# Designs tried in a protein design run: designed miniproteins, single chains, continued (4). Part 111

Each design is a single chain, and the fold is of that chain. pLDDT is the mean over its residues in the fold that is shown.

## One batch from the design tools (miniprotein)

Design m15856
Fold by ESMFold2-Fast:
Structure m15856 (fold): chain A 63 residues (1-63)
Amino acid sequence: SRAVERIAEYLGISPEAARQVLEEFQAGLEEIRRNPELYSRPAEEYRRRFAETVGIEESELDE
């Protein structure tokens, strides 16, 4: 996916490792959505910042 490719480029890692990073990030977002009071920012802000950091659209995280 475009997200996996950009994460791999940004971090200088393999596409397989980048896929694992993306999966872990998505699991973290789900945890924040379930327990929003335990976190200082909403899941949507972390999602936006992650996409901006690696240079992709937020919609590409869902591919």
Scores: mean pLDDT 80

Design m15857
Fold by ESMFold2-Fast:
Structure m15857 (fold): chain A 101 residues (1-101)
Amino acid sequence: MEEIEERLKAREQKLATLAELDKVYEFNLDILERQRQAEIDGISDPELRKKKEEEFKAEMERIRADHQALVDQLLADIEAGKLTVEDIKKRFLQHWLKHQL
């Protein structure tokens, strides 16, 4: 009984940590999107602007795909009982550093 209650509480803490880190990711992603849009809006050359818009779209799609893969893997690992809260934080930090978030 005590082991089950402890495991359930640990799972709740891990899911809460994941949800809070996902909110931070959304906030950082919004800042990145605003920064990239401001850079694009500052381009006077229509051809260069179009190229930067295409690069921005590809960058955002890659970041979102990598984030979804991370969340899916973390959810699977949480259900398997293999991750600590610190492991979750570390994986998010590595993901953010990779994408400069």
Scores: mean pLDDT 82

Design m15858
Fold by ESMFold2-Fast:
Structure m15858 (fold): chain A 65 residues (1-65)
Amino acid sequence: MEEIRKTLEGLLEALERGDRAAALAGARELQSLGMTKEANEIIELIRRGDLEAARERVRELLEKL
């Protein structure tokens, strides 16, 4: 739980900066923590350049924790 929250917070920060490389790294870390489905959604949004939708998805996940 704590590790997932920390990863989501770092991912959100990277997305807010527009740092796609750091955001992709954070999303892959979510995959390794067992959030494979959610991480894949975020990776897809980042790859499409839809950083706004990616940020919304990360915020939703943080609120569900």
Scores: mean pLDDT 83

Design m15859
Fold by ESMFold2-Fast:
Structure m15859 (fold): chain A 75 residues (1-75)
Amino acid sequence: SEREEGVREAREALRRGARGELPEPSEAARYAAEKLREVGEKVQRMLEIQRELMAQGVPREEALELAAKEAGLKG
């Protein structure tokens, strides 16, 4: 089954990594990295919107609040 194959492959990769033969990132580590990248993209988007709003004369505090809402960091 796919689940059993995935677990077996993960264990083999970890064993190889422990021996220094084949250090591959685990699926969990890749997933965590992807989630961190997604948050980073939202933060970058927020800062871009804040900069644009401030250039239009919106105060820093108000611009940050609006940018956070637009970037999906604030509901």
Scores: mean pLDDT 69

Design m15860
Fold by ESMFold2-Fast:
Structure m15860 (fold): chain A 87 residues (1-87)
Amino acid sequence: FAAHAAAAEAAHQRALDIAREAMAELRAGRSIEELVERAVEAIRAGRTEEAIGYLAAIGAHVLGTDDLADPAALAAGQEVLEAYLAE
């Protein structure tokens, strides 16, 4: 259990690091569509931490928050991804 907890914490920290980097790109004027495409590519490659990080950054940007650890940010990012894929 301790090993699983440590692995989950490390994965969560990697996702937050990726989310911070992606949020910086959004602030620099990068498109949400480019980050959605990166999230899709990460999902296809099985890179779950990268996908979560990109989705959290997208959701936080849409909500106008800096709290990348808020579950609402990830949920909002997933809704953006679902809307993109529905087209």
Scores: mean pLDDT 78

Design m15861
Fold by ESMFold2-Fast:
Structure m15861 (fold): chain A 84 residues (1-84)
Amino acid sequence: DIVEKLKKEFPDVKIVYLPGADIDEIQEAFKKGANIVITSHWPRGVTIWIPDENGNPVIYKTFYFPDTSDQDVYDEVKKIAEKL
Protein backbone atom coordinates (compact mmCIF):
# COMPACT_ATOMS: atom_id res chain seq x y z
CA ASP A 1 0.00 0.00 0.00
CA ILE A 2 1.07 3.65 -0.25
CA VAL A 3 2.00 3.97 3.45
CA GLU A 4 4.44 1.01 3.27
CA LYS A 5 5.91 2.46 0.04
CA LEU A 6 6.41 5.87 1.71
CA LYS A 7 8.06 4.32 4.80
CA LYS A 8 10.45 2.37 2.53
CA GLU A 9 11.32 5.47 0.45
CA PHE A 10 11.72 7.76 3.52
CA PRO A 11 13.04 5.56 6.39
CA ASP A 12 14.27 8.61 8.37
CA VAL A 13 10.83 10.30 8.24
CA LYS A 14 8.36 9.10 10.88
CA ILE A 15 5.13 8.60 8.90
CA VAL A 16 2.17 7.30 10.94
CA TYR A 17 -1.16 6.03 9.60
CA LEU A 18 -4.06 6.31 12.08
CA PRO A 19 -7.37 5.11 10.54
CA GLY A 20 -10.37 6.74 12.25
CA ALA A 21 -8.21 8.76 14.66
CA ASP A 22 -9.52 11.73 16.62
CA ILE A 23 -7.53 14.94 17.22
CA ASP A 24 -6.15 13.71 20.60
CA GLU A 25 -4.64 10.58 18.96
CA ILE A 26 -3.06 12.72 16.22
CA GLN A 27 -1.60 15.10 18.84
CA GLU A 28 -0.14 12.12 20.77
CA ALA A 29 1.55 10.85 17.58
CA PHE A 30 3.25 14.24 17.08
CA LYS A 31 4.29 14.35 20.78
CA LYS A 32 5.94 10.93 20.20
CA GLY A 33 7.96 12.38 17.31
CA ALA A 34 5.85 11.71 14.21
CA ASN A 35 6.70 13.98 11.25
CA ILE A 36 3.57 13.23 9.18
CA VAL A 37 0.24 11.68 10.25
CA ILE A 38 -2.28 10.28 7.75
CA THR A 39 -5.84 9.75 9.01
CA SER A 40 -8.97 8.27 7.44
CA HIS A 41 -12.44 9.54 8.40
CA TRP A 42 -16.08 9.07 7.43
CA PRO A 43 -17.64 9.16 4.89
CA ARG A 44 -14.54 8.39 2.71
CA GLY A 45 -11.91 10.94 3.59
CA VAL A 46 -8.16 11.02 4.14
CA THR A 47 -6.33 13.90 5.84
CA ILE A 48 -2.60 14.62 5.92
CA TRP A 49 -1.53 16.30 9.18
CA ILE A 50 1.77 17.99 10.06
CA PRO A 51 2.91 19.49 13.40
CA ASP A 52 3.11 23.23 13.98
CA GLU A 53 6.00 24.85 15.93
CA ASN A 54 4.38 23.71 19.23
CA GLY A 55 3.73 20.14 18.01
CA ASN A 56 -0.01 20.73 17.55
CA PRO A 57 -1.79 19.03 14.60
CA VAL A 58 -2.32 21.19 11.50
CA ILE A 59 -4.28 20.02 8.45
CA TYR A 60 -2.01 20.02 5.42
CA LYS A 61 -4.59 18.60 2.95
CA THR A 62 -7.85 16.63 2.96
CA PHE A 63 -8.98 14.22 0.20
CA TYR A 64 -12.49 12.83 -0.34
CA PHE A 65 -12.93 9.53 -2.18
CA PRO A 66 -13.91 8.49 -4.81
CA ASP A 67 -13.06 11.91 -6.38
CA THR A 68 -9.37 11.35 -5.58
CA SER A 69 -6.94 8.37 -5.54
CA ASP A 70 -4.36 6.76 -3.22
CA GLN A 71 -1.72 8.08 -5.67
CA ASP A 72 -2.84 11.67 -4.94
CA VAL A 73 -2.32 11.08 -1.20
CA TYR A 74 1.07 9.45 -1.91
CA ASP A 75 2.21 12.40 -4.07
CA GLU A 76 1.36 14.99 -1.37
CA VAL A 77 3.02 13.04 1.50
CA LYS A 78 6.11 12.57 -0.70
CA LYS A 79 6.34 16.37 -1.22
CA ILE A 80 6.42 16.89 2.57
CA ALA A 81 8.88 14.03 3.23
CA GLU A 82 11.33 15.24 0.52
CA LYS A 83 11.60 18.61 2.35
CA LEU A 84 12.51 16.91 5.68
Scores: mean pLDDT 79

Design m15862
Fold by ESMFold2-Fast:
Structure m15862 (fold): chain A 59 residues (1-59)
Amino acid sequence: SAADRLAYAVFALDEAAVRAILEELADDPERRAQALTQARKVVDSLTGEQRTRAEALLA
């Protein structure tokens, strides 16, 4: 669920939601890595400026 929420927040370019979800996952490195992997698949599916903005949210 956290992975799905992060993927959606990245797709929506919701910086506040991305930060909140990553903070929620700070104490669970395995769940955090899984969520980042899922979010990165979303970034890889985007093009142009939307991809650039989404990628910056995960930097």
Scores: mean pLDDT 83

Design m15863
Fold by ESMFold2-Fast:
Structure m15863 (fold): chain A 79 residues (1-79)
Amino acid sequence: MSPAEILELALQHAEELLAWIEANRDSLSKEEALAMLDALAAGLEALRAHFEAQGLLTPEQAARIDAVLARIEELKASV
């Protein structure tokens, strides 16, 4: 599996996990929701930095990661 395929799979899973957190917000405590969102944000920021350092981060991929990070911050503000 290429590094680009790994990044795409990671982004897909991150988007699915974020959607799950959004859908299950009413069933999660504030502490649980914030912990999950913080962990997801930290993971995405680490992946972004790693792929940027390797010259593998396209503008489209960067924009997609940044959009998910923005959604995480918005959801954290609503918790």
Scores: mean pLDDT 81

Design m15864
Fold by ESMFold2-Fast:
Structure m15864 (fold): chain A 81 residues (1-81)
Amino acid sequence: VEELRKKAEEYEAEAEKYEKLGIELSKKDTSEANAYFAKASSYYDQAAELYREAGDEKKAKELEEKKKKLGEEMKKLLEEK
């Protein structure tokens, strides 16, 4: 089940990368930032599913919480004026 955990880690890293890009863009272009946050959210979702498949429900829950926090960030961006 090392394969699933490794893949989950890769998706988690991609999610963090897009989250960072979204945050940086949120000061310049909320539309572009929202697109990056959507990508990050998708990767967090996939990583959480893979962690759950690997039997790591704690990690899956942790990533679901990160996705929820990212959703709050996206919501604030969309509510901007």
Scores: mean pLDDT 78

Design m15865
Fold by ESMFold2-Fast:
Structure m15865 (fold): chain A 68 residues (1-68)
Amino acid sequence: PSEWEILASSLEESTAEELAEHPDTTFRLTIDREEQTVHVSAEDDAGLDVGSRAFTRALERYQAQLAA
């Protein structure tokens, strides 16, 4: 897979994990695979915290896959 595909999958999986733990969160992630862009939104500080944790998990996952 391309680096973009690894990043996109890492972001999707990490975000899904956080949303499962915090189903009432305002954090939302949308990946535009055609434009290779990521759009994020949050309406409160709790949503921003969820997003921060999701991105941290995604970066760790992404780096691990690049090292393999």
Scores: mean pLDDT 82

Design m15866
Fold by ESMFold2-Fast:
Structure m15866 (fold): chain A 86 residues (1-86)
Amino acid sequence: SLEELKERLRRAVEALAEMLRQMGMDEAADKLLAETEELLKYVETLPEEEAKRTIQLAHRFIQGLMDRLTALYPELPAPPRVEVPE
């Protein structure tokens, strides 16, 4: 459902934000959270199928960033993985 996709994206973004804070990037973490809420407001203006695709693309992008950061900073605790629904 759209609500499940939104909730999973929020969980993924919160995991990335926590990783950024552990790197000392608190301002970047705060901005990421704020921009995610703006994206979620924007997708509410879209037809449901377009909203779902937009959220799924954003979630895949966030997961890709977390994977790259984990590879670059193996000393940080691994963030919980939130699956993108198909």
Scores: mean pLDDT 82

Design m15867
Fold by ESMFold2-Fast:
Structure m15867 (fold): chain A 79 residues (1-79)
Amino acid sequence: SMEENFREGLASLEKDLAGLEALARTAPASELPLLIQGLENGLGQLEQMRASLPADSPLLPRIDALMARIEAEIARLRA
């Protein structure tokens, strides 16, 4: 179903973003721009998911929390 597809997509994206965060912790400074780009691409996917869901979707709080986390991580990596 559509709801199952969104739930699976969100879970996969959560895992992928956690992997990028883990890589960023040990990456040399020269590789950070590419990892930041990966995080920004993930943020774009979350924004598309958010736009596609109805206003009462139980997935919206999860998406909003993950978006806030990734935005904060990008800000930290750019500092």
Scores: mean pLDDT 87

Design m15868
Fold by ESMFold2-Fast:
Structure m15868 (fold): chain A 68 residues (1-68)
Amino acid sequence: SPIDDHIDDVLDFVRKEVEGKSREEAEKIARSALFQIRDILSQHLSPEETRKRLEEVERRLEEIVAEA
């Protein structure tokens, strides 16, 4: 879906941006991305659907930060 494609694009951007960054900087980048995704999802999805999608996104962002 367009929303899932957008989430994937944001996550790919975060992966590239955290390369060579400190853990603290990577966490800040990931938090910014999470807030951006939350705002977009909340405009288009129900609160319950937004929550489920954000749980998946948070897990993915934690993996990206751990790999940085």
Scores: mean pLDDT 84

Design m15869
Fold by ESMFold2-Fast:
Structure m15869 (fold): chain A 64 residues (1-64)
Amino acid sequence: MDAVELARRAGEAAEAGDAAAARELSRQMWKGSTPEELREAALELAREGDAAGAAAGWGAYQMR
């Protein structure tokens, strides 16, 4: 699963109040993605208007 899809799902889980799923998806992004991939995913989701997904991507980038 690519960083964009993981960030989108993490944002959806956070909006649904599923903190455990959101945290696990963020961990998968951090472990499986480069900083550049996380930054690009956050920017892509921001352009699509997915604020929650963009925030999840930036959060994973900062954990790196």
Scores: mean pLDDT 78

Design m15870
Fold by ESMFold2-Fast:
Structure m15870 (fold): chain A 54 residues (1-54)
Amino acid sequence: MAKEIAEQMIKQGYTSEEYIPLLVGRVGGAYAGSPDVGKKVEEAVKYYRELLKK
């Protein structure tokens, strides 16, 4: 799940917007060849930003 990748990054200590390109790469790799990869990336980035606000 795309959101699960975002949660794993938080657990690993990647807790800043500067790590969004790393998140994009990880989600893009996990969903490579999928027609909805862009949507999964947007979903993960939005969720990651919500986690950073807490």
Scores: mean pLDDT 81

Design m15871
Fold by ESMFold2-Fast:
Structure m15871 (fold): chain A 88 residues (1-88)
Amino acid sequence: VEEAAREAVEEIRRIGEEAARELERLGFPDTAREVREKAERIAESTLRLARELAEAGHDAGAVAWARYGVREMREYAEEQLRRAREEL
């Protein structure tokens, strides 16, 4: 469980950073900052709730929540990049 939560946090931050760098290259530095801030919030929320679920004995729920956090970040990043490209 701890490993799944840690891996999810690392993946969330990686997705956010990659999307932010691409947004900066496209000329959207403000959106890049928002994406980085969103990644940090999702990472913190994912880690906190995954730990709470694990401590309550809901290991499967903790793993599922960690995966949900990664998916949420990926979908958010893809949407921001799509919008940026459409505005060009």
Scores: mean pLDDT 84

Design m15872
Fold by ESMFold2-Fast:
Structure m15872 (fold): chain A 56 residues (1-56)
Amino acid sequence: GKSAIEKFLESHPELREPIEEALILYHMGVGSVRELSERFGVPQSTLSRARRLAGL
């Protein structure tokens, strides 16, 4: 079955790729949610929710 993060990304198809890339960089310690939201054009609230669903 699909995880909660996978279902969330399917509900945001236009932001899927930038969210996935931002979460990888967040996991690597490259930047904060705020910095990555600005870099990838993803709303901070959307990226913050995706981070929580990914267990980060």
Scores: mean pLDDT 83

Design m15873
Fold by ESMFold2-Fast:
Structure m15873 (fold): chain A 98 residues (1-98)
Amino acid sequence: MDELPDLPEYTVRVTLHGEKPEVREYRIEVDTSDPYARDIAQGIVDIVRGVALVDAINSGKGVTVEVLDSEGNVLDRIEYPDAETARARLEALRAQAA
């Protein structure tokens, strides 16, 4: 649910699970004067989500992906509790690319 709001900046926070959780943040700067700015931001978020699934599978760990605004408010949150769940999601996405 929900398209990204029209904001000049987003942060995608990826938390790789485990006894030593690893947190990575990706800043997305959006040119709000571009009529495709929102579509570009959504595309970058989708790419980061895909990379997070691959990282979960390769590490054998679960992953949480959060999309934040510039004030740190959570706009969207997806959790994959283990690498098996991440793999199933990636396979489902590949099956749609017929």
Scores: mean pLDDT 77

Design m15874
Fold by ESMFold2-Fast:
Structure m15874 (fold): chain A 66 residues (1-66)
Amino acid sequence: SLEEALRDAARRLAEKAGVPFETAYRVLKSALDAGLTEDEMAKRLSEALGVPYETAREAVRLIREA
């Protein structure tokens, strides 16, 4: 489900960014709700969470494949 993919992506981002799951989940959910393109979403996640662009891009792919 999209919810399960979102939680999995948020968990992976939280681990790589060194932030709480809640923080990663909130940022990810906000980006998704904003209707951003995949590239825009990956850039926003990378900037907001301080993770490499490729890490953020992988998280976006997990959500899109759900």
Scores: mean pLDDT 82

Design m15875
Fold by ESMFold2-Fast:
Structure m15875 (fold): chain A 81 residues (1-81)
Amino acid sequence: SAEKFRKIGEKVLELLKKNGGKMNVSELAKEVIKETGASEEEVQLTLVKLQEEGIIKAEGEEIFPTEDAEKRLEELVKKLE
């Protein structure tokens, strides 16, 4: 759902910001699951969608937010509602 996607996506960007703009993908996924109560599958699907939409990028096993990631996430969620 758009609401679940928003909750997970906002938590992804919050954790990246708290950790200096990057996190290992496995550590990020684990912390998102812990803080949101989302399933591993829901978190994986959200990370894929955020990467496809250019809101995050992956370099090896590290995940980074793109420019204006928070604003881009808000715009994407509005389109899914």
Scores: mean pLDDT 85

Design m15876
Fold by ESMFold2-Fast:
Structure m15876 (fold): chain A 98 residues (1-98)
Amino acid sequence: MKLKEKIIEAAKKFEKELQGEDTEPWTDEEREYARIGLEAGYAVLKLEEGKDVEEAEKTLKEIAEKLNLSLEEVYEIGREVKPYAELHLKLVEEAMKE
């Protein structure tokens, strides 16, 4: 499996757990990939909303440099993971309301 696919699959596994579905135990590698995927998803969400655009672009570039991926591949990861990042943000906002 390519690195891009591993990151997307880790983010999907995280979303399944958030929805209460049974998942296999997490590896340390999967946890790291899920975090990276969610960061890319949050950045793409911000770019589409036209908010914090400069910071979002910087985040995607830093991920690309860290993982030795093209910027386009990181955008693809972010687009795939955006729905899961949006769900996570909604759950965090609800938790902050007690």
Scores: mean pLDDT 77

Design m15877
Fold by ESMFold2-Fast:
Structure m15877 (fold): chain A 86 residues (1-86)
Amino acid sequence: MQAVPGSVGGKPATVALGETDGVPVVSILIQATPEEARKNVLDLAKKLGLTPTEVVTIPVGPDTSAVAVYFETREDAQKLFDAISK
C-alpha cells in the first residue's frame, strides 16, 4: 500500500488503497477520535453513494484513529480514496 496525504471532514488524514485477502480496502489514518473518525468516513462514503461491506475503527493515539473501509469492488474503493487524497 502507498499512503498519501488527504483530509476527511476537515480533519488531516493519510490514506492508502489496497486489498486484504483479495478484498478491496481503503485504509485511513485520521487526526480524530475513533467516534469522529468513523462518523466522518461514513458520512463521506454516504455522500459519494458508496456502501462499504465492513468498516473497522482502531484507536492509534490520543488524537489519531485508523479506519479500514472494505468494498465489494475496486471502483468503489478508488472513489473513496480519490475523495480523501485531495
Scores: mean pLDDT 83

Design m15878
Fold by ESMFold2-Fast:
Structure m15878 (fold): chain A 63 residues (1-63)
Amino acid sequence: MEEAKKVAKALGELILKYHPELKEEDVEKALSELSEEDLLAVYERIKSYKGEIKDEVEKIMKE
């Protein structure tokens, strides 16, 4: 759980960086609805992706 919480916070900051129009509370709620496995999978995907991080963030927001 602790690792999932840290990942959710990092993802939230990244999402808000690319989508500043979103509210922090809405992003936190959306991320809290993801399972720990989904959060870790998203984090590993972003971590391995050194190119177009914006595309990965947009894909996450669509799902």
Scores: mean pLDDT 66

Design m15879
Fold by ESMFold2-Fast:
Structure m15879 (fold): chain A 100 residues (1-100)
Amino acid sequence: ELEKADKEKDEKVIELIREAIRSWNAGKFREAAEKLLEAYLTEMSDIARGLLDIVVGVILLSLPKEAQEKLREGLDAVPTDPEKARELFMEAADIAEKAA
């Protein structure tokens, strides 16, 4: 039962990552940021977390410096202040949209 629930959570994180990449490629940066934040707020295995961190790292490399700074601040806020993390993720998305 517990192992099944953990697998379902990891599958949800992978689905959110896939949706975020799809939204990002479509120029829907706010939707992509929301999906990434939802993934970080989902309970997951260390393997799923590692995959999420790799994907976000690749996204960071494609962002303008100001958006990178906001997204990094948002990532740091996820474990202690999810509301602050959401605001920072949305600010990063808005900067990315204006730069596109």
Scores: mean pLDDT 80

Design m15880
Fold by ESMFold2-Fast:
Order: sequence, then C-alpha cells, then structure tokens
Structure m15880 (fold): chain A 81 residues (1-81)
Amino acid sequence: SEIDEIYEEILEIIEKLPEEAKEKVTELLRKALNSKDIEEMDKNLLAALLIGQEHLDDETLKRLAELLGKLARLKIEELEK
C-alpha cells in the first residue's frame, strides 16, 4: 500500500539516527499511526520531526518532513471515512 511504501522510506531515514533517537522516533510514529485523533497524530509526528532535526542534515530533514506530511494526509483520509 502507499502508506507501507512511505513508512519504509521513513524507516530508511530513521536508520541514520543514533539508537536511542531511533527508538523514540519509532515509538512516536507508532503512536501517530494508531491515533484516532488528528491532534494527537500531529503532536506525535511533530515530536518525531523535532528529534530528526537534532540529528539529520537539512536535505534529509526536508525529505522526512515531506514523508511525514504524506503519511498524515493518508491517515486523515482514512479517519474521515
């Protein structure tokens, strides 16, 4: 699925993070994807992006932000059905 493809690309970026940051970002993504509330989803995705900002270069961070935005849009569409 498109969500699975986007998630795999996000995981490739997360592999560049230190182990502790990778674990935190993975948990935040899990919480975001399991959220039934758009506000809680956005909160968890923003927290993941902020951790990425501490460890990733600007180009990789921009790619992560784009992928997280696509993931959020697909999840919102799913919740609105």
Scores: mean pLDDT 83

Design m15881
Fold by ESMFold2-Fast:
Structure m15881 (fold): chain A 81 residues (1-81)
Amino acid sequence: MSKEERLEAQRQALEDLEGLLERAKKEPDILSPELVEEIERTARRLRELLEQGRVASQEERDHVTRVLVEAYRAISAYLES
């Protein structure tokens, strides 16, 4: 995967994280406060990296994936409740 493809994937991940934060503002009980804080920290880090034209490390990318999966699982559980 090229650097440009990785930066595009980071932009998409940031958009997904920001979308989750907007959804949490409208539905405060959909995500835990701890998960909202984690999403906010992760989004800030990705934005910082993108502003610097930097690709996240593998460890940082794995963390982003875990945060997104956890958030989507929480939303799915909330909607099925």
Scores: mean pLDDT 84

Design m15882
Fold by ESMFold2-Fast:
Structure m15882 (fold): chain A 96 residues (1-96)
Amino acid sequence: MEEAKEEIRKVATKLVDGIIAGKDFKELQREFIKELLEIVEKYNIPADKALQMLQEALDEIARERNLTPEQREKLVQAVTAAYIELILYENLKKEK
């Protein structure tokens, strides 16, 4: 579980750094969601737990990086999209 938390933190850091660097938001969001889903599948993490780990990492990183209101809004959008994809992934997993 510690390994999963570390990988989630790395993905969260990449997202925040990309937002700060002004990278294309839609591409950042897609890469972030893809990498997060790969971690969730690899470590068999429930969506709720993955979201908790993600929120914890993002709160720490956002505080350290002193994000602007616009950057924080993008972060919230990316996290919301990721949560929707995690729930969809869990539902699809039931279908095999």
Scores: mean pLDDT 80

Design m15883
Fold by ESMFold2-Fast:
Structure m15883 (fold): chain A 88 residues (1-88)
Amino acid sequence: SEREKLEKELAELKEQLVTPFNDLSTKMTNRTIEEILKAISRSDAESLLALVQKALEIAKQLGDDELAAQLEHIVGQLERLLKAYDEQ
């Protein structure tokens, strides 16, 4: 079914996001915005944003409101980070 296909795709995206999110969290802990921008490339941040946005779309289609809210928060954080690159 379409639902089973979406659930599988979301599970695969979650698996792909675990390592990047842990790396991002480690690099952001107790650091200034300038230090974060040096630790994370713009390209890596853009790639991560694309994956999170895809996961968010699927979560919304599945009606997982709690996961959708968490992913929307992460999208907002990554969008703020990408804006900071443009202001450097």
Scores: mean pLDDT 76

Design m15884
Fold by ESMFold2-Fast:
Structure m15884 (fold): chain A 76 residues (1-76)
Amino acid sequence: VEELRERVKELLDELEKRGSISPMMAEAARQALDAGDYENALSTLRSMKDVAESQGDEEGVRLLEEAIRLVEEARK
């Protein structure tokens, strides 16, 4: 569970470094994960994915899809 959250944070860091997501949205997702609010974390990640898709950022979409999958796994 902690390992899955760390992997999601690594993906968020990579997405932020790439410019695929805003620092504000990345921080919102990290805070939700730390609070165990997986529903809010998923909502934030899905919103970021929609933005990445609108920008044609195919790699950003793939990384966000991986993050979404990991959060869904962590909430079981």
Scores: mean pLDDT 81

Design m15885
Fold by ESMFold2-Fast:
Structure m15885 (fold): chain A 89 residues (1-89)
Amino acid sequence: NTVAKDIDEILKTKPDEVKAEMQRNPELIKKFSKRTGLKPEKIAAAILLLTQPGGPAYNLYKELLKSFGDEKFAKRYLLELGRKELKKV
């Protein structure tokens, strides 16, 4: 599972960015933590994975930001699309 490996890599290499994301979007992260069974830190790492330049969802993230101007909405949308894959982590 490449998503699980990528999330673990972010947790190891970017722990301060993970903490910052948890502080930025605590309610969104708690919601997806409950719905997926994943720790909050893994949801925050998944947001970073989905929104990072060169990541598989980055072009969709940019388009959502351009269309709606809402970072929280864009991140929630990407987590909803990836929810089945997140349950496999």
Scores: mean pLDDT 82

Design m15886
Fold by ESMFold2-Fast:
Structure m15886 (fold): chain A 63 residues (1-63)
Amino acid sequence: SLEELLAEARERLNLSEATFWALGKAALASQPDRRAAARVFADALGLPEEYVDALIEALEAHA
């Protein structure tokens, strides 16, 4: 699931939950194309392309 993949990525990067969501929010703000920004962040986390839209929803709901 997305939650499991995000937990694994966060553990691998040694990030707290709060830091993770703050970085994700900053990533979405890094460029005007929200989907392109989310794809770059997803790639950094090792997430498949299929999760990009769900990742955007999760990031918009947090931080």
Scores: mean pLDDT 78

Design m15887
Fold by ESMFold2-Fast:
Structure m15887 (fold): chain A 87 residues (1-87)
Amino acid sequence: EIDREIKAALAEMYLYLARQAVEEGDGETARKFAEKAVELFLESGDPEDLRRGAEALEQISKEAEKRGLTDTAEHFRKLAERLREAA
């Protein structure tokens, strides 16, 4: 379904923007983009997309921790858990 594929692609785009925000030290913007990505992955409903999204969020969480964005890192871990539970 084209709608599902578009949602997964948009979710990946939002994760890319979230990672860029983490690199810039903007935890608030990173969390907003990550939350939007999670909504789109959940709407997609594809278990493989959900698992890939969770893995990406876990990686971005580690990058956030390295940059001192502790609250953002914890938020990303919780979002990743949500996607893993849905897969």
Scores: mean pLDDT 85

Design m15888
Fold by ESMFold2-Fast:
Structure m15888 (fold): chain A 77 residues (1-77)
Amino acid sequence: MDEIQRRLDELGRKEVELTKRAFALRDTDPDRSRALARHSMELGSLEVGATLFLLLGDYERAQRIVDEGLRLAEAIE
């Protein structure tokens, strides 16, 4: 339970980092900015989904979604 919460916090942090990078590249490289914004939206969607399943007590599915989100964040870096 606490471990899933820590990973959700890490997902949120990665989402914020991608959002900041997208904003910083807005005028310099709009194509990359758009790609990073799309990835940020994907991570945010996964974070919301994982939180919902966690609240419903479906820890196995919540863990799977968090793992998927963190894997995607690593692939983007």
Scores: mean pLDDT 83

Design m15889
Fold by ESMFold2-Fast:
Structure m15889 (fold): chain A 93 residues (1-93)
Amino acid sequence: MVELEEDIIEKIEKELEELVKKLLEENLPKVEELLKNSKPEEQAKKYKEIMIELYKKLAEKLRELAENEEDKELKEAYLKLAEEYEEIVKKEE
């Protein structure tokens, strides 16, 4: 009666949105201060460095969610998503 895969995706999307919002709120002051103290030519580079750091933190939080998750399928989905963000970080560094 319920498509478990769609429910899992929806739960992941909601948790991801909440994590992104929280990380942005926690790191926005650091982003603004760093960009304010950078030359225009350096702003793009600094922004990239900040985004890489945010993806690292997002991957870490997703792994924490997986460790505390009792649903095996949801746990594996969080771990896979964390690995995808870790891969993005590796390619951008």
Scores: mean pLDDT 73

Design m15890
Fold by ESMFold2-Fast:
Structure m15890 (fold): chain A 87 residues (1-87)
Amino acid sequence: MKAEKLRKLKEEAGITEEDLRKLAEEVAELEGKPEEVEKLLEKALEALNNLNASEEQLQIAARILGEIARKKGLEEIVEELKKLLPG
């Protein structure tokens, strides 16, 4: 259910794999870990495409989608993504 909600929000926001890659690069640079870009992107894609993804993978995907939605000015999508992160 959570993974399906994430995929639906991604589709409604028009977020592409290229958008995910660009954000992963930016996040890795901000954290001082540019080598983690591929790791972050892979985890996000796995969570979005796998209904059996772990809670941690789904949280990572939701955070990445939320940052992209914020950059696109889609604050309603950001609020929906926050609801998928119970902590």
Scores: mean pLDDT 68

Design m15891
Fold by ESMFold2-Fast:
Structure m15891 (fold): chain A 62 residues (1-62)
Amino acid sequence: DELTREVLRVAGSTYLSLGLSHERRGKLELASEFYRLASEYYRRAGDDETAREAEERSRKLE
């Protein structure tokens, strides 16, 4: 339902913010993991484009 998708989007957004924060501090492995988590939650929420963007951010840090 829409409420469940909204909760998943909020989780995705939270992990994306954590990824960005850790990337700015040079913690690239942690940032990559948080970007992967953001991608998974956005995908579950049906936000495939945002999920793909988060996945690409994670991939760049490999």
Scores: mean pLDDT 85

